Designed miniproteins, single chains. Designs and how they scored, part 1

Scores and structures below are computed, not measured.

Each design is a single chain, and the fold is of that chain. pLDDT is the mean over its residues in the fold that is shown.

## One batch from the design tools (miniprotein)

Design m1
Fold by ESMFold2-Fast:
Structure m1 (fold): chain A 88 residues (1-88)
Amino acid sequence: SEAKEKAEKVLKFLKALAEQDPAELEALAEEARKRGVSMEDFLLELGKKLNLEEEAKALIEVSKNNDQEARKILEPPLREWEKELEAA
């Protein structure tokens, strides 16, 4: 299913972002803001840096298109992961 593939890519990208240093991510975001880069283009830049360009594109697509099927598939593993982060 396309929705399942998108959800898996989105989760992979979000987990990869969470593994980054928050200060480094904030510095990159501030630099992007100074350059006038959109949030979408910034996410694509992050995807390229992490070698997860396809996964970043999936997140952008799910967000822009309000892909409810992908969101429904993504919701349980995201909720599980969020609980793991809160417990740490």
Scores: mean pLDDT 79

Design m2
Fold by ESMFold2-Fast:
Structure m2 (fold): chain A 74 residues (1-74)
Amino acid sequence: LQQALEEIARVGEQLDKAKSADEVVDIAEASPLLSPEDVARLREMKAQGASLEELKRALGELLGERLERLRAEA
């Protein structure tokens, strides 16, 4: 759980600095907290014309779901 919280904080810093949809997807690809399926979903959203704000929100939601799952197991 602690390592996941540290990683989420790190991803949050990167996400705050992201200025394009491509950067949001790259951040997701680099994160060990997200599955290949989660990353593929973000890529599909981007391909469908999702905005930078929509992609940031979606990534935040995926990270939140992962954190809640880890908390339930702790």
Scores: mean pLDDT 77

Design m3
Fold by ESMFold2-Fast:
Structure m3 (fold): chain A 74 residues (1-74)
Amino acid sequence: AQEIAVAALTALRDTAKKLGNKKSARLAGQGRDAARRGDLDRATQLAVQALSLLSPDDQKKALQAMVDAARKAA
């Protein structure tokens, strides 16, 4: 579960960076670090905040990247 969360949040951060959204990337990075510590509640909160800074189309891209990363980590 923790490894899957780390992979998903890493994908969110990388996608946000590629989209040029530095604030979203920072929040996703903080969420990844929370997931690495086993703080999945904090990781989820930060992931939601990071996604909320993206447009609906960019949210779809980020969510797809997160799902793909989670499947590879499982």
Scores: mean pLDDT 85

Design m4
Fold by ESMFold2-Fast:
Structure m4 (fold): chain A 86 residues (1-86)
Amino acid sequence: MVDQPEMAVVSAAEAAAFKELMVEAGKAAQTDEEKFVELAKKIAEFLRERGASEEMVEEILEGMIGSLLLNGKITEEEAKRLLEKL
């Protein structure tokens, strides 16, 4: 039952799952803010599983919202609401 420190290593499957969550979150941010918050929580849990600090989680989620804003996928008002719900 005991095993190696796999949580410290990003497997191909884990990287793919994380990328999928980020893609889905990007789509949800454009159409459904509540879905985005739900997916953001899943992203946060995924990062916490690997021992990420709360500050790192916040930086990653803020970076994602910032990227969506820069790409014109969401408005500044939507970005503010998403940040408030995190």
Scores: mean pLDDT 75

Design m5
Fold by ESMFold2-Fast:
Structure m5 (fold): chain A 93 residues (1-93)
Amino acid sequence: EDKKKIEEIRKLIEKAKKEIDSNPEKAIEYLEKAVKKLVELGANPSLVIEAQDYIDKAKEYLKKGDIDKAKEYLKKAIKIIEEQVRILEERLK
């Protein structure tokens, strides 16, 4: 069950990476779904909050029309989410 959820998170991250340049709003949607699944897996609350903060900053910059800043924060969110996935995967081995 937990391995399946980790695989689902990895797929959401991959989809977000593919969409980040062409459709950053879609990338945000995938990353928010990934964060929700991380919470369900008992991910570190501090890292979850940090990832969500970067996603929220990306949303704010998209509203301002600053696409480059939005993409920067989405990439930061992806790195935090990937780090949390790595930690959870090691714990489940």
Scores: mean pLDDT 85

Design m6
Fold by ESMFold2-Fast:
Structure m6 (fold): chain A 86 residues (1-86)
Amino acid sequence: PLSPADVAALEAARAALGREASLSEEDQLLGIQFFNELIEGRFDRARAVFERLSPVGQAAVKRVLSTVTAVDPALAAFLEELRGAE
């Protein structure tokens, strides 16, 4: 499991994504699912959900994640991959 600090940061990012009025209902639901998988440490599932987001949804997720400073090295590596290291 992730550290409590990482979980709190991801929950804050999920809440910020939920306030993005420009997102489609599908992107909002996928965004919530993405953060739920990530909070549970299911990085492969989170990646699969992220790939289902529209380009607008992916950009919004990356934007809210830009404020997250990961303490867990696995989470830090995952966030680096999402920022375009893939």
Scores: mean pLDDT 81

Design m7
Fold by ESMFold2-Fast:
Structure m7 (fold): chain A 103 residues (1-103)
Amino acid sequence: MTVTAVAPPGGIGTAKVDMKKGDIVTVEAVAGPGGGAGVKLLNAETGEAAEVEGLSGEGQSGDSVVKATVKVTGESGTYDVVVGDTSGPSGSGGAVTTTATVT
């Protein structure tokens, strides 16, 4: 099952995904030209960062493409995928659309 979150220019995108403890998921975030991709996986009940073990990754927060494959080590349940342009929190908002996909 594939879940997509889309952040408009200057905004944040959020999508819900159900995961089980022990699931291996790939999160890929892509920013439009001149943007930086930021993505977070949060526990929907607590709002805290998801408990995951990093298995592989490409890019870093702020790169135009960020991809991470992680194993869920936290509890089974609903998680929020939160995506945005990394310039948004400290600036006037990012100028580009940013998309995150969970597979």
Scores: mean pLDDT 73

Design m8
Fold by ESMFold2-Fast:
Structure m8 (fold): chain A 72 residues (1-72)
Amino acid sequence: SLDDAIKGARLLAEIVEWYLNPTPETLARLKETLLSLGVPASEVSNLAAQLQQSSMDEQVQLLNDLFRKLIS
């Protein structure tokens, strides 16, 4: 739907911002968007920890998998 497309575009933009500028601010915005999309707080916290410990390729895979679950 159009609403799902808009949500997907916002999430994608925040993921791109995190990749380009990984700061506490960009991580906080990404976490807020994930919470607003209904991702449980525990899952968001686990994802944030994994992103900090992951290579760029692993980060792309983690965020793409989550994006597909939320927007499909």
Scores: mean pLDDT 77

Design m9
Fold by ESMFold2-Fast:
Structure m9 (fold): chain A 94 residues (1-94)
Amino acid sequence: EENLKYAQEAADTLARHLEGLLASRGYRARVEAKVEVKDGKIIITITADVEVPGSALGRGRVEISLEIPVDATKEEIDRKLAEFRARLEQALAA
């Protein structure tokens, strides 16, 4: 499925970008992307486990899911992932 493969590649790219962004801000982070198909939708789940070095109170986990129609264009997938990225970056910066 072309759209599923494209969504997985785009989500993996986003996860790598978010790890780099968090590292640049002094965090230790593990970001993973899971892509699955359910009920005619592509479901993308991004999970970020974040730890501030030297602070037990600086640990956190963010998990956000995005639903995209399986027939979405690559442009629509890119747009929704860009919006999703902005929201996730805001959540991780708080």
Scores: mean pLDDT 75

Design m10
Fold by ESMFold2-Fast:
Structure m10 (fold): chain A 86 residues (1-86)
Amino acid sequence: MTERERVANLATAAALQIVAANVDPKSSEEAVKGAIGTLEEILRVGSPEDVREALRILETASNELLDPKGKEAVRKAIEEARARLA
């Protein structure tokens, strides 16, 4: 697996975790935390260009979040990640 393939797989996993947060309110917080943790891994291993594409995917997925607090947490994590790339 290349670094780029790893980042793409992590971005997909984080997007799926965000979608999973809509399934059960009791597990929503854990799913959101999982997605944020996966984003931190993306930041650790990804090139700036691959990370920017991953953030775009995650931002799109975050729009599907039904829990306003979870949506705010993911959005804040994405904004912080973009600031780290600057």
Scores: mean pLDDT 78

Design m11
Fold by ESMFold2-Fast:
Structure m11 (fold): chain A 110 residues (1-110)
Amino acid sequence: SKLQELIDALRKAIAAGDVDTALELASQFLEEMAKIAEKSTPEGASLIARIAANVLRQVADALEKAGRTDEAKKLRDYANELLQLSENKADPKTVAEALRKAAEIVREAL
């Protein structure tokens, strides 16, 4: 699937320290996850928000290792917002909108 291809490519980019490729792939991943979240149950959307938060944290760790500390902090702060949406079981539309906003934040780091 496109989502599996994005995750595999993102994992490789992170392992290689290719932060710009990781940011590009993460933005695409977040947009695909937003489409899935919008059509999910609240429980499904909660899980999607948690997965997306974990992806943002992994990208933030890669940014920090590359010396891009301010960008890493911004991604970690937003990952925490996604975790709050997951814990509060926000509705699927709210999660989808938050994931699209996460994709914008990731693109701004490019």
Scores: mean pLDDT 88

Design m12
Fold by ESMFold2-Fast:
Structure m12 (fold): chain A 80 residues (1-80)
Amino acid sequence: MREHLEHVRRLVVDEVQKRIDEVRSLLTPEQLQQVQELFDQLVGLLDRAIASESGAESVALMSQAGQVLSQLMGILQQAQ
């Protein structure tokens, strides 16, 4: 389970970072700050989920990470 979550974290972080880098020059300073804040929140939630010894806590953190990821990807998709 943990190795699987660590794999998912790497894939998600790499994909999001790549998309941020692709549109970075098209973002306003305010949008870039918001994107970086959401990315930091996403990484923090994933790290806490991996570190958690409670299955219920891990599930709740992964759910929150999914919501943050959805918001972040929405902003990146609107950037041209």
Scores: mean pLDDT 80

Design m13
Fold by ESMFold2-Fast:
Structure m13 (fold): chain A 86 residues (1-86)
Amino acid sequence: MEEVEKLKKEALSLLDEAVRRIQALREMNTPEAVELARKLLDEISRLVKTLKRIDAAPEVTPEQLEEMKREIERLRSLLAEADAFL
């Protein structure tokens, strides 16, 4: 339970960061920035869907926990790419 709550807080923090990066990338108005913003939106959508499935599940499986960790890692990687691009 505690690990799931910690990951949820981490995910929400990353979602807030991703929204800010998307806004900054869109303001650059270049094809590369627009494409990176699109990739961030896709990963946000995946993570939100995973969070909803975990919240709806009576028990969190190890597979669901690993899926969430992978999605968090992918979002972190894209955020690092966005920061290097900005």
Scores: mean pLDDT 82

Design m14
Fold by ESMFold2-Fast:
Structure m14 (fold): chain A 92 residues (1-92)
Amino acid sequence: YVPPSPEEAKEILKAARELAKLWKEGKLSEEDIEELEKKFLEINSDSESLLQLAKQLIEAARKGEEDAIRTIAGILAREDLEFTKELIERSK
């Protein structure tokens, strides 16, 4: 893992916060939530242990746990900023 530049880090943090806010406010469609869940599982598919943890976070987020929502949004923004930005724009 190569750490992002300060400018990229700002964009990642902004996207993570915006996605988490839209998700908590119920502004993401069910289809968008399914797409982000699939993407999150793909990001964490390198090991069975990571995949199981990813599934647990998804279940927590489905129950409305804000910490799980923020964690998933942060990882998505870090690992695929373009995908995260596209989800945000589609929800506006």
Scores: mean pLDDT 84

Design m15
Fold by ESMFold2-Fast:
Structure m15 (fold): chain A 86 residues (1-86)
Amino acid sequence: RAELLEEMRRIDREALERERAKAEEAEKEEDEEKRKKARLEMAEELEPAVEEIERLLLEVEDSEELRASIEEGRARLEASKAKLKA
């Protein structure tokens, strides 16, 4: 059970760290169109991390607390994707 939560935290951390590094480069881009395209590409790159967390949710055995904690991790990535698309 604790292993699923730690795996979710690892997926979240690695995906968000990678996104942050790319966001720093995108903010240096003065062309608004290129900056917008870079943000959309970053949002697409977060999709595999969301899919990995969804797969972890399938391994949760009748624990609403654990499921809720892992869903929080997924929601964090979804919020980042929405922010990048805005």
Scores: mean pLDDT 76

Design m16
Fold by ESMFold2-Fast:
Structure m16 (fold): chain A 92 residues (1-92)
Amino acid sequence: DEALKLLIELMGEKKAEELLKKLEELKKETEAQIAKADREKQLELHREFHRELVRLFLETLGEEKVRELFDTVMGSKALREIFEEIVREKRE
């Protein structure tokens, strides 16, 4: 609810809907893979899901807006660390 409102404010309704559809597809694909994977592979799939999540947000919103979103509404320590890692990689 609150995250959706912020996304609409940051990027507009059309782009917010497109992003949410991509996130739902990514989640479904990851959950299907996790259901068939062993414990070690499940941890790798969770990490890769979070990296793709951050990449989708960066691609759609850009660095400044993603930082705002993760700091105020949706960011966990893990997502914030992945965000900083991807931003650092792009500056190299």
Scores: mean pLDDT 73

Design m17
Fold by ESMFold2-Fast:
Formats: sequence, C-alpha cells, structure tokens
Structure m17 (fold): chain A 71 residues (1-71)
Amino acid sequence: MTYTGTVTENGKPLAGATVRAYDSQGRLVATAVTDSNGKFTLSGLAPGTYLLVTYDKDGTIVNSEVVTVTE
C-alpha cells in the first residue's frame, strides 16, 4: 500500500525532511524525503496503523502523527 502526505513546519512546507514510518510494534518499515512542496510518498506499507515521525535536516523531530493504511 501507499500513503501520501504533506509536512509543514510553522505553517510552511518543509522540504528535505525525513519521514519515518513505524508500525504498531515500533519497527521502522518505510522512509521518505519531502519534496520542495513538503510532499512525501511512503510505499510498500501493509494495512495497519503507523506512527509517522518527521525529522528536519538537523535530525530534530518536528512532527509526529498516527495514520491508518487500509487495503
């Protein structure tokens, strides 16, 4: 499955950020890097609930969100 989203920091798109997807067991299952519009695509995800953690270029966590991937 594929999940797409947008990362913002202070209301602006965050480019070059690393998005990490963790499953319900806390395992890192996918990573993506945001484009110039803050958009990312995570592919290869099984259906389930994931914690998406976004890191800026300095490795600082700037966002975290729980998402559900269905089918």
Scores: mean pLDDT 81

Design m18
Fold by ESMFold2-Fast:
Structure m18 (fold): chain A 91 residues (1-91)
Amino acid sequence: MGIVEGLRSHLRRRDYDGLIATLELIRRLSESVDPELAALADEGIRLVRELSRAPSEETERRVLELLDRMRPGIDALVERMTERERERQRE
């Protein structure tokens, strides 16, 4: 299962803490390599906090739309981290 599918699973299960934790990780990892993705993750955290305080189908839909917008950045981040990990293993 991909990262975005994992985030959607957290949302469907109303596991807002897990969703926020994953978004915080994405934000931290993307800060120096993809500032746009980091900003989207910050917005996602705010939106998920709103959803946890006042659950609604409309707010849930906005979270899903944001996750879709994050997908290309997340995919690029994963590829970049995988390449850097392989390079670090080389001597």
Scores: mean pLDDT 79

Design m19
Fold by ESMFold2-Fast:
Structure m19 (fold): chain A 81 residues (1-81)
Amino acid sequence: SMEELELLLRLTQQEIAELEALAAQTGDPRVREMVALEREMLEVIERALAGELSEAQTRARLAELGRRIRDLWAQYQAAQA
C-alpha cells in the first residue's frame, strides 16, 4: 500500500543517516556498502510511490536489496565479536 511505502521511505531515510554516521566513525567498507544499498532501496521506494514500478517489481527489488543489506550487517556484526 501507499501508506506502507511512505513508512518504508521514512525508515529508510533514518537508516541511511544512522549508517552514514556509523561509516564515518568506523571507516568499515561493509557499512559504506550498506549505505549504497539503502540508497538504492530509497530510489526503488520513490519510484514505486511515483507509480513507475508495479507492486511485483517493487516487492522483488526491495526483497533482494533487503537480503543483501542483512548479509552485510551479519558480516559486520560477526567481525565485531
Scores: mean pLDDT 89

Design m20
Fold by ESMFold2-Fast:
Structure m20 (fold): chain A 81 residues (1-81)
Amino acid sequence: GSLEQILRTIGLQLRYIGLRFDIESLAKELPPEVAALVAQADALYAQGQAAFRAGDLDTAIAHLEQAIALYEEALAKLKAL
């Protein structure tokens, strides 16, 4: 149970870092709509990390999954431009 949730949370955090690197590698300046998605994703990631530090793994996973989804949307929009 708990160990699987911890490993999942770590995996989600690593995926977020990879997506952030991809966005930073593609653009010097983000279009306003992409910048808004990145800002929302960063806020959710911060909330996910706070939940992880508090030991609330279910909340951490939920927020990190939402952050990743927004980052994937941001990356897709950036690539379509």
Scores: mean pLDDT 85

Design m21
Fold by ESMFold2-Fast:
Structure m21 (fold): chain A 92 residues (1-92)
Amino acid sequence: MYKAKVTVKGPTETKEYEYESDSFSELLEKVIEIMDEAFKAGDDVEITLESSDDPELARQAATALAKYGEIKGYKASVEFSGDVAKVTLTRP
């Protein structure tokens, strides 16, 4: 099972989204949708991806999401800890 937690930090509000799926593609679609909305608003984003079944897929996806954020002009940081990959995207 794949898990994603996305925290979107705006100037007046912080929103948290949690999603679980056996389909990594469905999980990733949800994450990208939230990221795109956050980028349009100029909000900071923190993404945590977790998979005990395929931690390497989670790490590769986290790296790709970080690069996507950098293309959008954000500063990106990626951390790996066991089954968990964390991406932090902050406005410049």
Scores: mean pLDDT 82

Design m22
Fold by ESMFold2-Fast:
Structure m22 (fold): chain A 96 residues (1-96)
Amino acid sequence: MEEVKKKIEEVAENSDLETAIEEMVKIVQPLMDKDPRREVHREALALIWGAIAKALGLDPEALLDFMVEYAAATEGTGEPPESARASFLAAVRAGL
């Protein structure tokens, strides 16, 4: 995760928003496709998204709230429970 976070930060600092997102997706896609562990996957996404938001000057909490809702929808669980959202936000804050 640390090496991935470092690459994400470098891309975010050196690219516009659209290009940065494309490159970051390419970096994290293998981790998402493997689905090694849901907990590790969620923590990795929280750290990466927090780093992206910080580097781009965006509100990481608002972006993570949006991402947690999308993740829950794609997992077929509907809206995420409050505890999952809180955990995600806490992970990003720890990574900031």
Scores: mean pLDDT 56

Design m23
Fold by ESMFold2-Fast:
Structure m23 (fold): chain A 74 residues (1-74)
Amino acid sequence: SLEEVKAFTKEMKKVSDEIEEMIKKGVPLEEILKFAEEKVTELATKYGLSEAEIKTLVAVVKHEIKKRVEEKKK
């Protein structure tokens, strides 16, 4: 439902905020990626996403983290 999508998005926003804090603190990229994979997989499983959907979402999130970290080195 739309309400479940909103709840999922809100929980994902909290994970995003934690990732941004880790990036600001200079946490190693590999550690941030591991944290993101674990948290995104946990949330997506909780909200009933398929294994294929979870894998795609994790890949997208990891790509965005790598991009964000690279932009900060500019």
Scores: mean pLDDT 83

Design m24
Fold by ESMFold2-Fast:
Structure m24 (fold): chain A 80 residues (1-80)
Amino acid sequence: SALEEAIRALDAEGALRLLVEKFPEIPDTEENRRLLQAVLDALRAAQPKTVEEVIPFLEPTNIPAKYREPIAELILKALS
């Protein structure tokens, strides 16, 4: 999918745009793009194995808590 390709490419701008389309309560802001870029870079380095290992990386973002688990699942799948 386009979202998985954006995540795999560490393209936070593209990933956030597609995430906002799927989860419209996510703020589409420059701050959130910057925070998501830091998260994707950190997760690529950390090589997480489970959704529970991804979720804490999303805590500094402005992504609503209710979307963190499904987004963590998408990120884990894309980076696997």
Scores: mean pLDDT 85

Design m25
Fold by ESMFold2-Fast:
Structure m25 (fold): chain A 91 residues (1-91)
Amino acid sequence: SMSKVKELEKKAEKITLEDIYDLLKDPSKWPEILAYEAIFNKGKSIRELSDEEILELARRVVRLHYIVNGEFPSEEEIERKAEEIVRDVLG
């Protein structure tokens, strides 16, 4: 929903580079990292991105989580988790 996106963006604005490593370890924080990546990687809010762009960023967040944890997931697992993040963010 729009209110959920606004809350995520407010949290993302407070994220520092040092926070990213710890946030990536926690799947409950992935929506906040997605908002951060939208702002700092795409130069846009989540509200300005297409569904495909949001899904692309979600896949990136999931891959980074596994890299940080020293794990090598299947592409199917990455896609499944990325779709879950998009559903959580968009409502």
Scores: mean pLDDT 79

Design m26
Fold by ESMFold2-Fast:
Structure m26 (fold): chain A 70 residues (1-70)
Amino acid sequence: MTPTEKAIKEVKEVKAELEANPEIDLEEAIKRAQEAWDMVYEDENITEEELEEFNKEGTEFMELLEKLRE
């Protein structure tokens, strides 16, 4: 599994956890998402498809986070 594939999986899991339980620790969720971003930033062999998937999952995570912070 590439670093980007791991990052995509992590963002999907954090997003699912936020959707299932919006009372989870938002700081920890943000930290996990930031660590996933760092993994993508360090991956020099990212495919266009992997980058699109990561951007999609990251956007959905940020939209969900914004809703929960209101």
Scores: mean pLDDT 78

Design m27
Fold by ESMFold2-Fast:
Structure m27 (fold): chain A 69 residues (1-69)
Amino acid sequence: GEEAIEAAERAGLRAVLADPSLSPAQLGEVAIQALRDQGHEAAAEAFRAALARDPADLGGALSEAEKAL
């Protein structure tokens, strides 16, 4: 159900942010695009807004996106 989709989305977003081959800017863009591609526009915007407020806090941006999933 919905909870299983949310759990899968959180796991996917965390996996993207754990990729050591990507720069912080690339991590942010890939995470936003992944959320949008899966139809989670609100989560994508929450992530973007959090990064705009504090670009160094990827963990905070992730938490805001997860709340919107």
Scores: mean pLDDT 69

Design m28
Fold by ESMFold2-Fast:
Structure m28 (fold): chain A 79 residues (1-79)
Amino acid sequence: VEELKKKALEYFKKKMEEIKTFAENGRSQADATYAEVAAKEGPEKAAQTRRDLLLQIAEETNKMEKEAIDEYNKMKKEA
């Protein structure tokens, strides 16, 4: 029972770290896109494009977190 709970927690921690890395990479890409669009189309268009990208990353991150939490809870119930 304790070993199954530990495995569930380790799985959850690993998934949360993967999600954190995904979010950090997404934000880095949004910042790079901001710089590129600002140079071509100006800072207002760049700010809007970055905001739209950050919203998409936030939505994907939230979905991934919900799935990880749901799986962790399922593993705990089956332990």
Scores: mean pLDDT 82

Design m29
Fold by ESMFold2-Fast:
Structure m29 (fold): chain A 94 residues (1-94)
Amino acid sequence: MTSLEDLEAMARAFHPAQAEAIIAAIRELRRLADEHGLSEEVLGALLEILFKMAASGDLAAGLAEIRALAERHGLSEEVLARVEAIFRRFHAEI
């Protein structure tokens, strides 16, 4: 997977107005993945949804994709709630 530094550089290059919010969300998602043992595949999918939401501003679509991902990969309700909280906070910042 892409390094944290590369993801931060991409956020600044492609989403300069939202870069700090994107970087904060990336860091929170990585911390959550480390705490709960989420796979690189799941983390990568969450980051893809985050960048897609940064481009669209569509929280409802982002949350629907997160819920579908959680069902597909068997994420717990606690992990899902924490991911949704990160995305809701991110949406409020952009």
Scores: mean pLDDT 80

Design m30
Fold by ESMFold2-Fast:
Structure m30 (fold): chain A 85 residues (1-85)
Amino acid sequence: DAMAEAVARTKALLDAQKIWASMSPEEQAEVRELAKRLGLPFSVVTIATDEAKKQGLDPRKLSREEVLEIYEKYFEKLVEEAKEE
C-alpha cells in the first residue's frame, strides 16, 4: 500500500528527528558510530537504537541485520497505523 507507506515514511522521519534531538551527546555519539560501522542511514540507526533500548537490548552490540530487523518491525507498525483497515 503505497499511500500507507508514504505516510509511514513521513512519520518515521519526524520520529527520528524527535528521538535524535532528545538524545544525550553520548547517545548521539553511539548512533553516529553504529551508523558508520554498519553503513546505514542515521534515521534508521536512530530509530533502531531507541527501539532496541525499549526492548532491553544494548544498541552498541547490534549487528547490521538486527538493526534492520528492529527498524523493519517499527516501520511495519507505522504502515499498519496508516492503513484504513
Scores: mean pLDDT 81

Design m31
Fold by ESMFold2-Fast:
Structure m31 (fold): chain A 74 residues (1-74)
Amino acid sequence: KSKEIIAIGEFEIDGKKIEQAAKFDTEKVKVKEEELPNGSVLLILEGKAIVNDVNSNKEIELEAKSEVEVEKKE
């Protein structure tokens, strides 16, 4: 029953910063909302995410962070 959120996440593998699509567990992810001066909302996702490691051909779980800006429609 856990739903996944797919977003571009930043994480580190073997000392290298990588940015790619990551699957966040909705029950384990922390979501923060921040209002920007332009009226947009910044959604910050932090938590455990599953990523495909091209070097091992396996899905790995690691800590990732994603930032998504959404415009407030009113």
Scores: mean pLDDT 71

Design m32
Fold by ESMFold2-Fast:
Structure m32 (fold): chain A 93 residues (1-93)
Amino acid sequence: MLTSLDTDQELAAGTTTVTARLQASTLADNQIVFRVERDGKRVAPESITLTPVGDGVMQATATLGPLEAGDVVEFYGVDASGEEHLLARFTVK
């Protein structure tokens, strides 16, 4: 099962990346699909990078265009069953 480690974060306007940490208990990385929403609309990030950070924790970093004050970005992981897990929510100030 995917477990969110970062639920709510604040970002500065002009930030171009969002980062979420997750723990997958039994799933291979290739079985996790990511979905990013900006202001309630699905967006295609320029890139998504997965980096192991130890103890079964993965760090997912999505590169977006510059974020504006008042934006809300939601980063989701989708497991092998198709269940969506909110990994992090970002509020831009």
Scores: mean pLDDT 76

Design m33
Fold by ESMFold2-Fast:
Structure m33 (fold): chain A 64 residues (1-64)
Amino acid sequence: IEKGEEAARYAAQGNGTKAADILKEVTGASDKGASEGAFVAIVMARAGYYKEGGILGIETAKKN
């Protein structure tokens, strides 16, 4: 949870690479999965949903 929220905060700051790196570390996902998770996290975080962005980012990374 905490790491997912951290990834969402980096994504909101425009640091998608750092967000993807954190998601890959947390989930063990592929580069594709981590990138898709980071994209979900940035969209949610930019809308103000940091916790939800972190959770959905982790779940998206795990799927891919």
Scores: mean pLDDT 73

Design m34
Fold by ESMFold2-Fast:
Structure m34 (fold): chain A 87 residues (1-87)
Amino acid sequence: SMEEQVEELARLTEEIVRALVAGDLARAERLFAQMLASPLLSPAERAELTALYERAVAATTPADLHRELNALMLAVQRHIARVRAAA
């Protein structure tokens, strides 16, 4: 269902955040690939999330990582809100 796909996006986002905070780039990459496979995302939304993910991976300080992860989380929340509004 759409709600199950929304819950999956939220779950993947939390797991990506945990993986990046832990420095587990291999796990983060696998989880991010699963996120991009979501049928709820448009090509433009996939491109935006890819740019945000790349900035989070490039972060060299905890403060920079926190800022970029917040941007990624807010983008996913906006996409979920769009999907729910369209239903």
Scores: mean pLDDT 89

